# Designed miniproteins, single chains, continued (2): the designs that were tried, part 54

Each design is a single chain, and the fold is of that chain. pLDDT is the mean over its residues in the fold that is shown.

## One batch from the design tools (miniprotein)

Design m5857
Fold by ESMFold2-Fast:
Structure m5857 (fold): chain A 71 residues (1-71)
Amino acid sequence: SLPPVPDEKLRELAEKGLEGLKEILPTLPEEYKEAAELIIEGTELILEGKIEEGKELIEEGIRKGVAIERA
């Protein structure tokens, strides 16, 4: 079982992850950009304290990404 990661550390990692995702976003094919934008937006909402709304958008982005991979 994995130990829980402190919220403080999760926030730092999420902010660094957002920087990386935003940097690669222009290089992605159009279909993957929509999925990546949803994940970025969802992560930004979580960082603002809108955890439920952020999770919903991240899940939608993941679903879109998986659908593209299966096509």
Scores: mean pLDDT 75

Design m5858
Fold by ESMFold2-Fast:
Structure m5858 (fold): chain A 87 residues (1-87)
Amino acid sequence: STEEKIEKIIELLEEEAKRLEEVDPATAQYLREFIRGLRKMKEEKASLEEVKKRAEAAFDTLISLTRDPEVKALLEELKKRILEILD
């Protein structure tokens, strides 16, 4: 279900935010804000298409703002994993 896919994405994002909090606190905070947005979408019964559109937009913005090439590569891989969950 869409709700199960959202929960799986939240779990993945919480793990990555925890890893990033010491090396890139700004990116970790952005991921936590995105998690809050996903929780609201789950409560509101958002469609799979709406979740996918928001995830693509959020990650494209975050990747474009990221200067650290290692963090950028991590975010690109994370975006790919999220979109695979949503397929």
Scores: mean pLDDT 86

Design m5859
Fold by ESMFold2-Fast:
Structure m5859 (fold): chain A 55 residues (1-55)
Amino acid sequence: SMADAEARAERLTEGLLRLRETAPQESIQQVLDDVAKLGETNPALAAALERVLAA
């Protein structure tokens, strides 16, 4: 659902911000859009990415 994709995007943002020292804000927004779309189609992949960024 959209709500589930949004929740995953939010957690991914937190993880990505830990690594963002080399990434501009625009790139982060694009990644969030891609993750939201991925979450709708492939929630397992979105969850895997979230875990990697949380490590």
Scores: mean pLDDT 64

Design m5860
Fold by ESMFold2-Fast:
Structure m5860 (fold): chain A 75 residues (1-75)
Amino acid sequence: SMEEEKKEMLEIIEEAEKKIKELAEKYNFSEEEKKALEEKIEEARKVTEEDPSKAREALEKVGKEAEKIIDKKLE
């Protein structure tokens, strides 16, 4: 059902948020970088509430943003 799908995707988003917080601590993300990621996570939640089938794409955008920040920190 759509409700079960939504619950499952929101749970995955919550897990992603926890992992991002760990990465932010490990790589010393700035407040600006943290805000950018929080904004992307909130967009993923909104997308999931509207259409759970789009949740994966929204999460991929969060992942790419985190990757860009980490790559910048490793330079």
Scores: mean pLDDT 82

Design m5861
Fold by ESMFold2-Fast:
Structure m5861 (fold): chain A 58 residues (1-58)
Amino acid sequence: MEAERKRVLEAILEAPPSFQKRLVELVDPDLLTPEEKERILSMKDPEEQKAFLRELLA
């Protein structure tokens, strides 16, 4: 689970902004909680989204 979560977060971080939203929506709740998904999807600034994703990776 932890290794899979890291791979998913890295994939989202590397994806173009248009793909990021789709990937976040499709991620299993066991890998990314509904609260984390909502937080990411509510962010309008791509740099803020990337900062949050990097924090989740750490």
Scores: mean pLDDT 74

Design m5862
Fold by ESMFold2-Fast:
Structure m5862 (fold): chain A 96 residues (1-96)
Amino acid sequence: SPEKELILRLTRLLMRGIATETTADLTAKMAKQLGNKELQAQAEAIRDQVQALRDEVLALDRAGRLTPERLEAAGARMDALTDQATALEAQVLALR
C-alpha cells in the first residue's frame, strides 16, 4: 500500500540519518583530538544539519504533511549530508 511504502521510506531515511549523525559526531571528536578547530566545526555543522532535517521530516509526518515528493527531497538532502560526512571523515582520518 502507498502508506506502507511511505513508512518504509521514512524509516530508511531516519536510519541513514542516525548513521550519518554518528559518523559526523565521531569525526568532530577526532578533529578535536587533533586540535583542528575548523574540521571540528564542519563536522559539528553536519551533525546539527542531520538533526534539523530529521526533526523537520518528523514534524511533517506528525502534521500529516509528509508527501512522497517531500520525502524524496529530504532523501536527497540526507544523501548530500552523508557524502559530506564521509568526505570529512576521510580527511580527518588522513591527518592521523
Scores: mean pLDDT 91

Design m5863
Fold by ESMFold2-Fast:
Structure m5863 (fold): chain A 63 residues (1-63)
Amino acid sequence: MDYEALLKELEELIKRKEYEEAARLLQERFGWPVGELPEGAIEPAVRFAVEQLRLAVERKKKE
C-alpha cells in the first residue's frame, strides 16, 4: 500500500471538509470503524488518524 498517496488523498478530503468520505477510506483501508462514530466525533477522529499516519510515514522515511 502506498501510504504517501493515501495521505495525500485524505488531506484533500479534509481540505474539502469531506470527513465522512475520509472516514470511509480509513475504514476500507485499515478496518477502523471511524464512519460509525456518533455525530461530532468523526472529524476529530479522522484528523487524529491522519496525523498518526503522517507520523508513521515520516518515521519510516527516516529509518
Scores: mean pLDDT 74

Design m5864
Fold by ESMFold2-Fast:
Structure m5864 (fold): chain A 108 residues (1-108)
Amino acid sequence: MAEAVVEKIEIDVDEDLKVEITVSAVGDTLHINIKITNLGKEPVEVTVKVLNQNGEVLAEEKATLAANSTVHIHLTVDVKKGEVLTVVITATYPDGTVKVAEAKITYK
């Protein structure tokens, strides 16, 4: 059985948009579980991208969150030890406001 490494990252895209990222590794595959909670009064469109260290998109998912709702996104990416990934979360609001948060993941 491969050794599992777990990392948990909590970030806020906005005061009302909370993100929890849980990362586990199995061999050369990272399992990225993203929980996004919209505590605001408006729906928000969310795009999640996983980028490699060269800025190339390895995985992408889009979701629309209603007010006071939660979405779970599960992404898998193939990586080698020593690589750095960036998770980019982009939130687009009904008024056209765009907010971005980033988290870095290092596979050791």
Scores: mean pLDDT 80

Design m5865
Fold by ESMFold2-Fast:
Structure m5865 (fold): chain A 96 residues (1-96)
Amino acid sequence: LDEKRKELAELIWQAIEEIGKVKNPEDREKLNEALDLLLQAWAAYEQGDLERARELLRRARELAQEVIETSKEPAAIKAAELLLRAAELLEELIEA
């Protein structure tokens, strides 16, 4: 589980870096909201609130998926893909 936590942290840091490159303010806002929800989901997981963690992950995935579908900016799409990978990894931790 420590290796998955390290990978999760790495994906989040990569996502933060890519969000910093995003020029479209609407995409940046959605990505920052998805990031915040993902961080809240991780905190809920560490506190043992698996139901809250799953709900927050669902919302984070919805925002990231919307950016992938609507954005034309490569940095925004890459940030969203990194957030989706981080969400998948956190879901694996919840299921373990």
Scores: mean pLDDT 88

Design m5866
Fold by ESMFold2-Fast:
Structure m5866 (fold): chain A 102 residues (1-102)
Amino acid sequence: SAADVAEAQRLLQVLQETDDVDELLRAADELVRLLQRTTDPAVIEIGLQSADLLLDRAERTGDRRLAEAALRLARAVLQASTDKRSILRAIGLILRAIGLLL
C-alpha cells in the first residue's frame, strides 16, 4: 500500500541520517516487521537499499550489531521476494553480512 511505501521510505531516511546505533537497529527492526506484512515491490526495494546501507555502516564502524541487523533485514527481504533479481540481491547481502560476522 502507499502507506507501507511511505513508512518504508521514512525508515530508509532514518537509516541515512542517523549515526546512533540504537536508532539504526530500531529502524531496521521496524522495516523487518513491515516486510513480514507486505510483498510490495517498492518496500522490497527499500529493504534491499536499507540492508546495503547497514552493511556499509558495519564495514566502516566494525559494529557487529549493524551486520546482524543487516542479516535479519536481508533475510526478511528474501522471504518477501518472489522475483529473481530481488532474491539474488538479498542472497548477496546475506553472504556479505555473514562474511562480516566471521
Scores: mean pLDDT 90

Design m5867
Fold by ESMFold2-Fast:
Structure m5867 (fold): chain A 80 residues (1-80)
Amino acid sequence: DKKREELIEKVIENILKYVEEILKKYNTPEIKALYDEIKKGIETLKERMKNSSRNDEEGIKEIEEIIKLSIEEAIKEILE
């Protein structure tokens, strides 16, 4: 479904922008490494979202929030 694919692309874009803003805020080599790791994993993230058991917009948004929370935990471990 093209509408679903467009929503997934928007979520991926939002995740990348989120990490870019964090990189601007903290500006550390460790956060830069995290950003590069996320970019490298982008295709895997797209596949996971496409193969989610939830096919609705709410399900895709839940995956976005889970990914953001995982990124926040990784950042906390890097900074503390």
Scores: mean pLDDT 73

Design m5868
Fold by ESMFold2-Fast:
Structure m5868 (fold): chain A 57 residues (1-57)
Amino acid sequence: TEAEKRAKLEKTMQEANELIKKGTELGRQSPDGEQIRNEAMQKANDLVSAAVAEARK
């Protein structure tokens, strides 16, 4: 169970990093770059927060 929890957290952190990377790339191509980046950051933060909350159960 602990190994599974750590693997899930690592996967979620990787997904969060990919969201930020995609948001940065899309923001570079758009006049709404700041908004796109902020939305990606918010979504990444929500994913990490949810994974941490689940790990605390």
Scores: mean pLDDT 79

Design m5869
Fold by ESMFold2-Fast:
Structure m5869 (fold): chain A 75 residues (1-75)
Amino acid sequence: AMRTVVLTVRSPDPEAAKKKATVEGTVEGSGRLLAKAISESNGYIYGTVAYQVAPGDRATATLKVEGFPDVTATV
């Protein structure tokens, strides 16, 4: 059966909250992207991506913040 997985990535710097940000999600396999969201807390930007994944699928979330390196998480 498919499972819901949520990946959250945080900006590396608290000053990043003043910059433009995007979050991207990809799924390798039979799963799908369900939702993307960006939030801010305590100066940090958080990118959250929700996926529906099957066994053996890989999900990747990438947070892109203007002027900062991309931050990536994979499951």
Scores: mean pLDDT 78

Design m5870
Fold by ESMFold2-Fast:
Structure m5870 (fold): chain A 92 residues (1-92)
Amino acid sequence: PSEKEIQAEISYSMALMTIAVAKTAKKFDESMAKNILKQAEKLKEYASPEEAKKALEEVIKGLEELKEIVPEEDKPLVDKTIEELKKMLEEI
């Protein structure tokens, strides 16, 4: 694999790991949101368009599942993060 392919896989894994941590903690904060968005930007940069689209769709799905288990106070930030990811998906 190319260095870009490796970096794309690492970025995807880090996004999913952040969601797994959030699900376990039943919380979603600004640092988690920023990290997911940072990893999504790297996916857009390093992955092929098809791979980036699939990865972003899985991250969005993970956040939709997370929204069902976080406190009401955290739901707006989850929604905002999903909206930003959907915007990135439209650019692919």
Scores: mean pLDDT 88

Design m5871
Fold by ESMFold2-Fast:
Structure m5871 (fold): chain A 72 residues (1-72)
Amino acid sequence: SKEELIKELEELLEEAERLGLRWMEERGYSQEVIDRFRAHVEELKEKAKTLSEEDLKKLIEALRRLIEEMKA
């Protein structure tokens, strides 16, 4: 269902946010940049609710690939 896809996308966005925050903190990014990054992730979660099931599936696939690359 669309609701299940939104939940999956939100979980992947939360994982990507965690990895991205760690990466930025390790490299001494400013708190302002970190806060902006967090705000952008929240904005993406809200926008996801307006996406079609097809677009949600494509975004989920892209995020899974990105997360795998970030872990490598």
Scores: mean pLDDT 83

Design m5872
Fold by ESMFold2-Fast:
Structure m5872 (fold): chain A 95 residues (1-95)
Amino acid sequence: GSIEEYLEKAREHIEKAKASTDEEEQRKYLLEAAEHLLKAAQLLLRDERIPVSRQVAAALLAIGAELDIEYSTDLKKALESVEQALRYLEELAAE
């Protein structure tokens, strides 16, 4: 699997979360998105061409998004964290 494949799957799950009207279903899709972001971040951590500071930032954003989904009572905050992580990883993968 490529970084791009995991980022595409994360985006698909974020769109499903946005389309859902059920909070439990929204949280499930956001967790699936965060899992794909974590897989993308793991691949980025193995890319010696990417500065270590940016690799660490990518990993922390992906982990932070998962924690916000699990522990936040506000799904809007969880969604914002997941979208922030996706954007950062997409920008990093494009370099």
Scores: mean pLDDT 83

Design m5873
Fold by ESMFold2-Fast:
Structure m5873 (fold): chain A 67 residues (1-67)
Amino acid sequence: SAKDEALAALRAELLALGLAPESADNVVAGLADYIARNNLSDAEFEELAASVLAAVGRHLAERRAAA
């Protein structure tokens, strides 16, 4: 499905950001469950996925900046 393909793409982007495979799998699984439970539209899913990527990217950047 389009959502499954988008979740696979999100996983690949999380791995590209430097997230560990186990962590990327947990994020994708949690997001998939949330989408299913809340019946999100494609637009709502895209906004949520973008927010997750931004949050993970910020977390990893802060970790790298820490002395």
Scores: mean pLDDT 82

Design m5874
Fold by ESMFold2-Fast:
Structure m5874 (fold): chain A 95 residues (1-95)
Amino acid sequence: SEPLDRAALRAELDEVAPLLSPAQLAMGRNLIDTLRTRAEVEEYQAALEEMFAKMDLPDEKKQRIMERLYREIGERALSVEELRELLERLVEEEK
């Protein structure tokens, strides 16, 4: 896999920052700092998209859960497995 161009990714994040929640912005910054390759970025994005798509909850609850995930990612480097475990707990709390 190609190494990450972190400077280019930071510039892209800064351009879209006004459209992002504070949690999404914090997540983006932490992922740029912690991920190593383009493949890791693609795997992480795919995992987040799959998690959102598979949630059997009303859209308002899905958005609330995703914002909580974004905050956790922004505060600490979570693996995809740790994200799945956190998602399961957050989904159970909303049931």
Scores: mean pLDDT 78

Design m5875
Fold by ESMFold2-Fast:
Structure m5875 (fold): chain A 97 residues (1-97)
Amino acid sequence: AVEEAAKKKTVEEALKVIEKNLSGLIKEKAVNIFKTYVEKNPKGVVKPEELIPLLTKHFGISKETAKEIAEKYKNADGLLTPGQVAAVLIEAAKIAF
């Protein structure tokens, strides 16, 4: 499930994977973080360091755990694509809840 999310290349496909894998309030939180990421980063790529504060604030996970998850899914350029951001959010949601 998480691995399939990381393969999505477009913002629209990544959002659909979040909505399919999560439910209830946790889905709403993940969708809101993802939309904030898209608005802040119109090219659809983000550094792991930019995502860590959102994971700690909205999922209540530790900074260390958030960093580990974000670093796990980064590409060869050290960046997260929309699908990789979706994978990070789904994995963080499973750990937090």
Scores: mean pLDDT 76

Design m5876
Fold by ESMFold2-Fast:
Structure m5876 (fold): chain A 55 residues (1-55)
Amino acid sequence: SLEEVVKKLLELYEKGIVEIDEKGNIIDKITESVLLEPKTEKEKKIIELVKKKLE
């Protein structure tokens, strides 16, 4: 399930729907509003895995 969440976020990033800032927040590229601020250890790991896949 964690791998599927990472995959979905990567697809949204590649389509230009979302951005990930330096703090790991998921940002809506149209409204520039924060959609997700990683609060839990699990959420932070998901964002780290997405960033690692982008590099």
Scores: mean pLDDT 79

Design m5877
Fold by ESMFold2-Fast:
Formats: sequence, structure tokens, C-alpha cells
Structure m5877 (fold): chain A 55 residues (1-55)
Amino acid sequence: SSSEQRRAREQAEELKRQAPGIISEAQKTSDPDTITALSQQIGAQIRRLLERAEQ
């Protein structure tokens, strides 16, 4: 794979592993609606990165 495809896969895997911690930390300083939006954005970003890695 190209360097960009490999980077996208690595970023997706890292984000997936870190997501619970990111959400937990944000929960300390953000309202519930912001946390819900953040969770959705992280999920969408992981999906986009995985699709990019498979191109």
C-alpha cells in the first residue's frame, strides 16, 4: 500500500483504541450533547480512515 493508505490504517486503529479514553476525558468538561456529537464524529472519522486505507 502507499504511505498514505498505511498511515490512514494506523490512524484508524489508534483512534479506535483511544476513543473510549477521549470520550471519558471530554465528559469531564463538556455537556452531554457535545459528548454525543464527539462520539458520532469519532466513529465517522474511523470509518472514513478505514475506507481510505482500503482504496
Scores: mean pLDDT 81

Design m5878
Fold by ESMFold2-Fast:
Structure m5878 (fold): chain A 93 residues (1-93)
Amino acid sequence: ATPERRRRLEAAIRAAEALVKGTSKMDEKGQEIAKLAEQSLEALRNGDYAAFAENELKIREIIRGKKLTDEERQRFLDALARYLGVPREALEA
C-alpha cells in the first residue's frame, strides 16, 4: 500500500476503535452500532472492504432511523472507495 493509503486505513481503524469505546454505555441503538463498528474494524483489518462497506452502511441507516435509497447507498460507497483508495468494485464483493 502507498503511505497515503496506509494513513487513511489507519485513520479508519482508529475511528472505528473510538466508536466502539464511545458506545460502552449506550441504549439498544448504540449497542447495535458498537457491534457493527467492531465487525467493520475486523473486516478492515482483514482487507474485506465489502464487509466493511456493508457494516458502515448499516451504521448510517441506524443513525438516520431509516433505510438508505439506492442513490444514497451508491454515493456513500463511491465516497468510501475514494477515502480508502480502493476500486469501487472492491466494496461490492
Scores: mean pLDDT 75

Design m5879
Fold by ESMFold2-Fast:
Structure m5879 (fold): chain A 83 residues (1-83)
Amino acid sequence: MTVEELYEKLQQRAAELPALIEEGLAEARRRGNQEEIALLERLRAAKSLEEVRDLVGSVVGDEALVKSMEEGIARIKEIEAAA
């Protein structure tokens, strides 16, 4: 896989995320799940992958997932710098 192909795939996946969050919010609101609503609204408000990482760290407490996200963000920044 080329760096350009990887970057295009990541951009396509990022474009789909808002629609998935809105669908999840509609379902959570229908069920009255306040914790899920709060989490999804914070994800919807997140403007960067770094804000999503901070949410995962503070809410989920999964340090291994946070580390994996940090490595992914660093790689995306390397790809953007190369483009």
Scores: mean pLDDT 66

Design m5880
Fold by ESMFold2-Fast:
Structure m5880 (fold): chain A 77 residues (1-77)
Amino acid sequence: SAFEKRLEELLAQEKEELRRTVSDPEVLARLEALMEQYRAAVLEYLATGDPAAAEKARALQQKMAELLEEERRRQEE
């Protein structure tokens, strides 16, 4: 679908940006793993309409944001 193609494009752009901005390979690997889990949760929600899948996607977005904020603070120190 058009939405699925757009999601793949956005995730590819985000992954490229992470590779440019995140210097720690362990943090990068963890972010990429969370991004793949987020992709799976969004696709599950689109296929099923299950609110639990939507909640999972939101929780994964929050975890990614928290990890990025920690990495940003670490780079400033």
Scores: mean pLDDT 81

Design m5881
Fold by ESMFold2-Fast:
Structure m5881 (fold): chain A 85 residues (1-85)
Amino acid sequence: SLKEKMKEIGKELLKELEDDPELKRLVENLINEAFSLIDLNVNHPGMIGTLKLLFDGLIDYLREKGLFKAAELMEEFKRVVLDAL
């Protein structure tokens, strides 16, 4: 299922961030928010647009920090989340 893919990607993503506990916590919060929106079956363009903006900003930040594997995993997570919404 899409939720199982999200769990696996999220787990790998958080593992890549073990050396930055504050960043790991922020990413974990965003992952949890994405699961909540899917569970609530949200079909609101503005909320989905905001979530996309948060994902894109985080991906750019991860790349800027040289965390390329985390950025790649976040892009995969974003794709699966948007497919589930």
Scores: mean pLDDT 84

Design m5882
Fold by ESMFold2-Fast:
Structure m5882 (fold): chain A 58 residues (1-58)
Amino acid sequence: MEKLAEEIKKKLEEEGYKVLDIIKREDRVDIIVEAPDGKKIAVTVYKDGSIYVAEVPE
């Protein structure tokens, strides 16, 4: 989980996304990023290795 979250963070930063926050939970890590177009996106990495991507509500 943590290693995959770190890889995702690095890839997002390399692609121009701004990392706003990283929220560590027992079963998942939420990576909150701002896209180059200003859109806020949450990338959730679960303990089983599954990844979910959603827009963050304003």
Scores: mean pLDDT 77

Design m5883
Fold by ESMFold2-Fast:
Structure m5883 (fold): chain A 95 residues (1-95)
Amino acid sequence: SDEEALRHAEGLIEHFEKVFKEELEKALSIKDKEEKKKALEELRKKVEQFLEEAEEAIKYLEEKGYSKEVIEAFRRLAELFKAHLEEIDKILASL
């Protein structure tokens, strides 16, 4: 149902915000500059894959005629991943 899909999307946003914070803190705690850069690049690749999956999900939901609220929730999830990529890129540029 639309209600279940909306709850699922909201849960994914909360989950991925928490996971990103934890993984970023782990990467930033690495003292060796080269290993830190590698950890951040690996995290970036994971987030990029999550973004691609979110964009594919949006396309699927639109094709299946899901509600505007559900589609907008998944668009917020995609925007979250874009923000995470921007944050990683800013950190990488400073290394």
Scores: mean pLDDT 89

Design m5884
Fold by ESMFold2-Fast:
Order: structure tokens, then C-alpha cells, then sequence
Structure m5884 (fold): chain A 66 residues (1-66)
């Protein structure tokens, strides 16, 4: 579990394309026998939503600087 979370976080930090990010996270989760399909979907979805939120916050900060 911890190793999976670490790799998911690494993907979130290194991959800038949200579609590629989501695909890589699901591929990694699918290779992990520790989680059910539902738990895998929940984990990946939660991390993707956080990444989207971080990008929105960044755009809002950039718009305020203009």
C-alpha cells in the first residue's frame, strides 16, 4: 500500500498531462494485488482530483498576478 501511494505521488509530481497521469496511476494500481477494483478507483480518483485542484489554485494565483 505505502509503496503504491509513493509511486502514485511520484507520477502526480512528474507527469503534467492529466490524461497520462490518470492512465499511469490506474496501470500502477491494477498491477497491485492489495486493493479491490473499487479501492483502486477511489485512490486514483482522489489523487487526480487533488492534482486538478492544485492546477486551478495555480491558475488563480497567476490571474491575480496579472
Amino acid sequence: MEELIKKIDEIAETEKDLTKLTKKMFELADSTPELSDREKAALVTARVLRKIGDEIDRELAERKAR
Scores: mean pLDDT 75

Design m5885
Fold by ESMFold2-Fast:
Structure m5885 (fold): chain A 66 residues (1-66)
Amino acid sequence: MEPSEEAKEKAKELGLKGFGSFNIGGYLQEATDLLKKEVPEMSTIEASLEAMKLFSEGMSELFQKS
């Protein structure tokens, strides 16, 4: 199953906070935990990869919006 849109947005925010604070690993772990809470069947690796994808998407949106 897919994580909810709300969970994906929260994961993107956590990734951007990690980038801004230079603590990407810590915030990616929080995003991974959030995604696993929404989709318990997802493996830790799958949730971590999804968190990284959402982080990359959030960064792209931040740099390209307006």
Scores: mean pLDDT 72

Design m5886
Fold by ESMFold2-Fast:
Formats: sequence, C-alpha cells, structure tokens
Structure m5886 (fold): chain A 68 residues (1-68)
Amino acid sequence: MTMEDWQEATRLAKERGLSGAEGLRELADILEKEGKEKLAQLLRDLAESLELMDRGIERAIERNEERK
C-alpha cells in the first residue's frame, strides 16, 4: 500500500459519496477490480473494525435502556 493509493481511494470514495463501513466495502470491491488487492483487503479490514465499533455502541445504548 502506498500513500498515493490511499489518496486515490479517498478521492474515489468522495466522488461516489461513499462513507462508513458500507462505503469502505464498496470502495474495496472497486479497487480489487482494478488489481489493487492489498489496498482492497485493508479497506475490508477497516470496514469490519468500524462495524464492530458500531455494534459496541448499539449494545451500550441497549444496556442503558435496560437500566431504566
């Protein structure tokens, strides 16, 4: 992965309105089709990390509601 690859990926994501975990996965699919397999895998790993964080937030909200 190079910084130029990340800058290009960020530019493409912005142009397509991609954001969050779903946006990272869609961008990864595009980059994989362009032969940038390492960058695509990195974006998929980041998307998984974001989904785990979102699930953690949802669980924290549920626990707070159960304590009412």
Scores: mean pLDDT 69

Design m5887
Fold by ESMFold2-Fast:
Structure m5887 (fold): chain A 90 residues (1-90)
Amino acid sequence: SNTLDRNIARLEKQVKIEEKKYEESKALQYSVPLISSEATLGDLYEQKGDYEKALEHYEHALAVAREIGMRTGLDVLENRIARLREKIAA
């Protein structure tokens, strides 16, 4: 939808800024927002029916979460990735 596409475009710009800040510092103040924004972008792409793009964003969120040693919430990302892979394979 028009609203969904606008939300995706806005969040993609935000993710690029958050990614740059995270790569420059590796600090939690930038990593946590990046993980949240990437996961939300995954949700929006799945809502749009773009499962490949949704998977890319969730996998990036999981990669950053693992890189910073996050011990909680990984199962939510992993379960979402597994479900999207099943949808793509079907």
Scores: mean pLDDT 86

Design m5888
Fold by ESMFold2-Fast:
Structure m5888 (fold): chain A 57 residues (1-57)
Amino acid sequence: MSEEEVEALAERIAAELKAQGVTDPEAIASHVRKELLAQGVDEETAERAAERIREKL
């Protein structure tokens, strides 16, 4: 999976969490990281994508 694909997936996960009423940026970033890891994304890439999501919030 490319870094661009990982970032797009992270944004979709974050948007879904916000739609469910999750407003805490730290909680959103944590869930994004865990979901990316569950889908086979490596830890470093998952953490970078979660951090970018956190900065956009």
Scores: mean pLDDT 80

Design m5889
Fold by ESMFold2-Fast:
Structure m5889 (fold): chain A 111 residues (1-111)
Amino acid sequence: DLTEKSVENLYKMKEEIARGLKGAIENGDEETIEVMLRAIAALIVAGKLTIEEVKELVESVEEPASAEERNKIEMEAGVVELALAVEASFGDTSKLDAVLAKAEELRKELL
C-alpha cells in the first residue's frame, strides 16, 4: 500500500519534526510551525500518533532546531514532500480535511 510506505517514511522523521516544531515555536517562525503541524496531523490521521504522544514528543526535545536546521528538515530531509505524499496517498478529500482540522487542534494545544 502506497499510503503505508509514505506514512512509515514520515513517521521515521517524527523526532526531527518535533525538534523543528519546538524551535519554530520558540522563534515565532509561523511558516515552519504550519508545515510541522500539518506533517504531525497527517501522522495522527494515519493512526501513527495521538495528540498526547505529540505533546510528550515536543516536551522531550532537549535541543530545539536552529533556523538552519529547520530549513534542512523541511527541504533537505524532505518533510514537506513526505507530508504531501502522505496526504496525496489518502485518495479521499475527507481525510485531507481531517488533516487540516487536526493541525488546527494541535495549534491550540501546543500554542
Scores: mean pLDDT 77

Design m5890
Fold by ESMFold2-Fast:
Structure m5890 (fold): chain A 117 residues (1-117)
Amino acid sequence: MIKEALKEAIEELKKKYPLLNEKQKEALKVLIETYEKITKLFEEFYKKLSEEEKKEIEERAEELRAQGMHPFHALFAAVVELLEEKAAKGDEEAKKILEEIYKLAEEAQKKIDELLA
């Protein structure tokens, strides 16, 4: 599921790879590595979910895809929304995962900005 969506997203990014300069290639590598790390966090979270929670993610991802969002980004957003909902209700594990995701995203964006400056 999410691994297949990630693979497709990475393949789309790699189609542009030969047209990028060295700094842009390094930035793309950071983005790909960050997506892979976040996907591993999602897989661990997903294993612990009820069937109802999994269905909520799938239905939300379908809504976002219908709006034109790429399958990987739609699934990513749906999982983050559920993590935020659980964290707001006092789920400490969901809070920890969400904090790790935000930290990875912020560190990646900062590194990409520095590489492209």
Scores: mean pLDDT 81

Design m5891
Fold by ESMFold2-Fast:
Structure m5891 (fold): chain A 95 residues (1-95)
Amino acid sequence: SDEDIAKRYLEGLDRFDQWYDTLSDEDQQRVDEVFYRLEMERVRLTGYPGALKVFEEELAEFLNSVTVDTSVDEFVARADELLDKGREAYKKDVA
């Protein structure tokens, strides 16, 4: 449900913030750039509720998958995969 997605997203943000605070300034900049792209994709999909829901579910799970063992390179690669999922969800919503 939308309520479950929102709750899962907030849980993921808490986990993300804890991981983010352990990173170097250089790695935080790389993560900031990628996270900004993810946030902009959410904003872009606001007019497309089917695509937005798919993207928000995937984003929530992605953030909840972050652990102390997650490398910045892995985070960036997974975020790029998530952006591709956003594009595919959009194409299905507008078809």
Scores: mean pLDDT 85

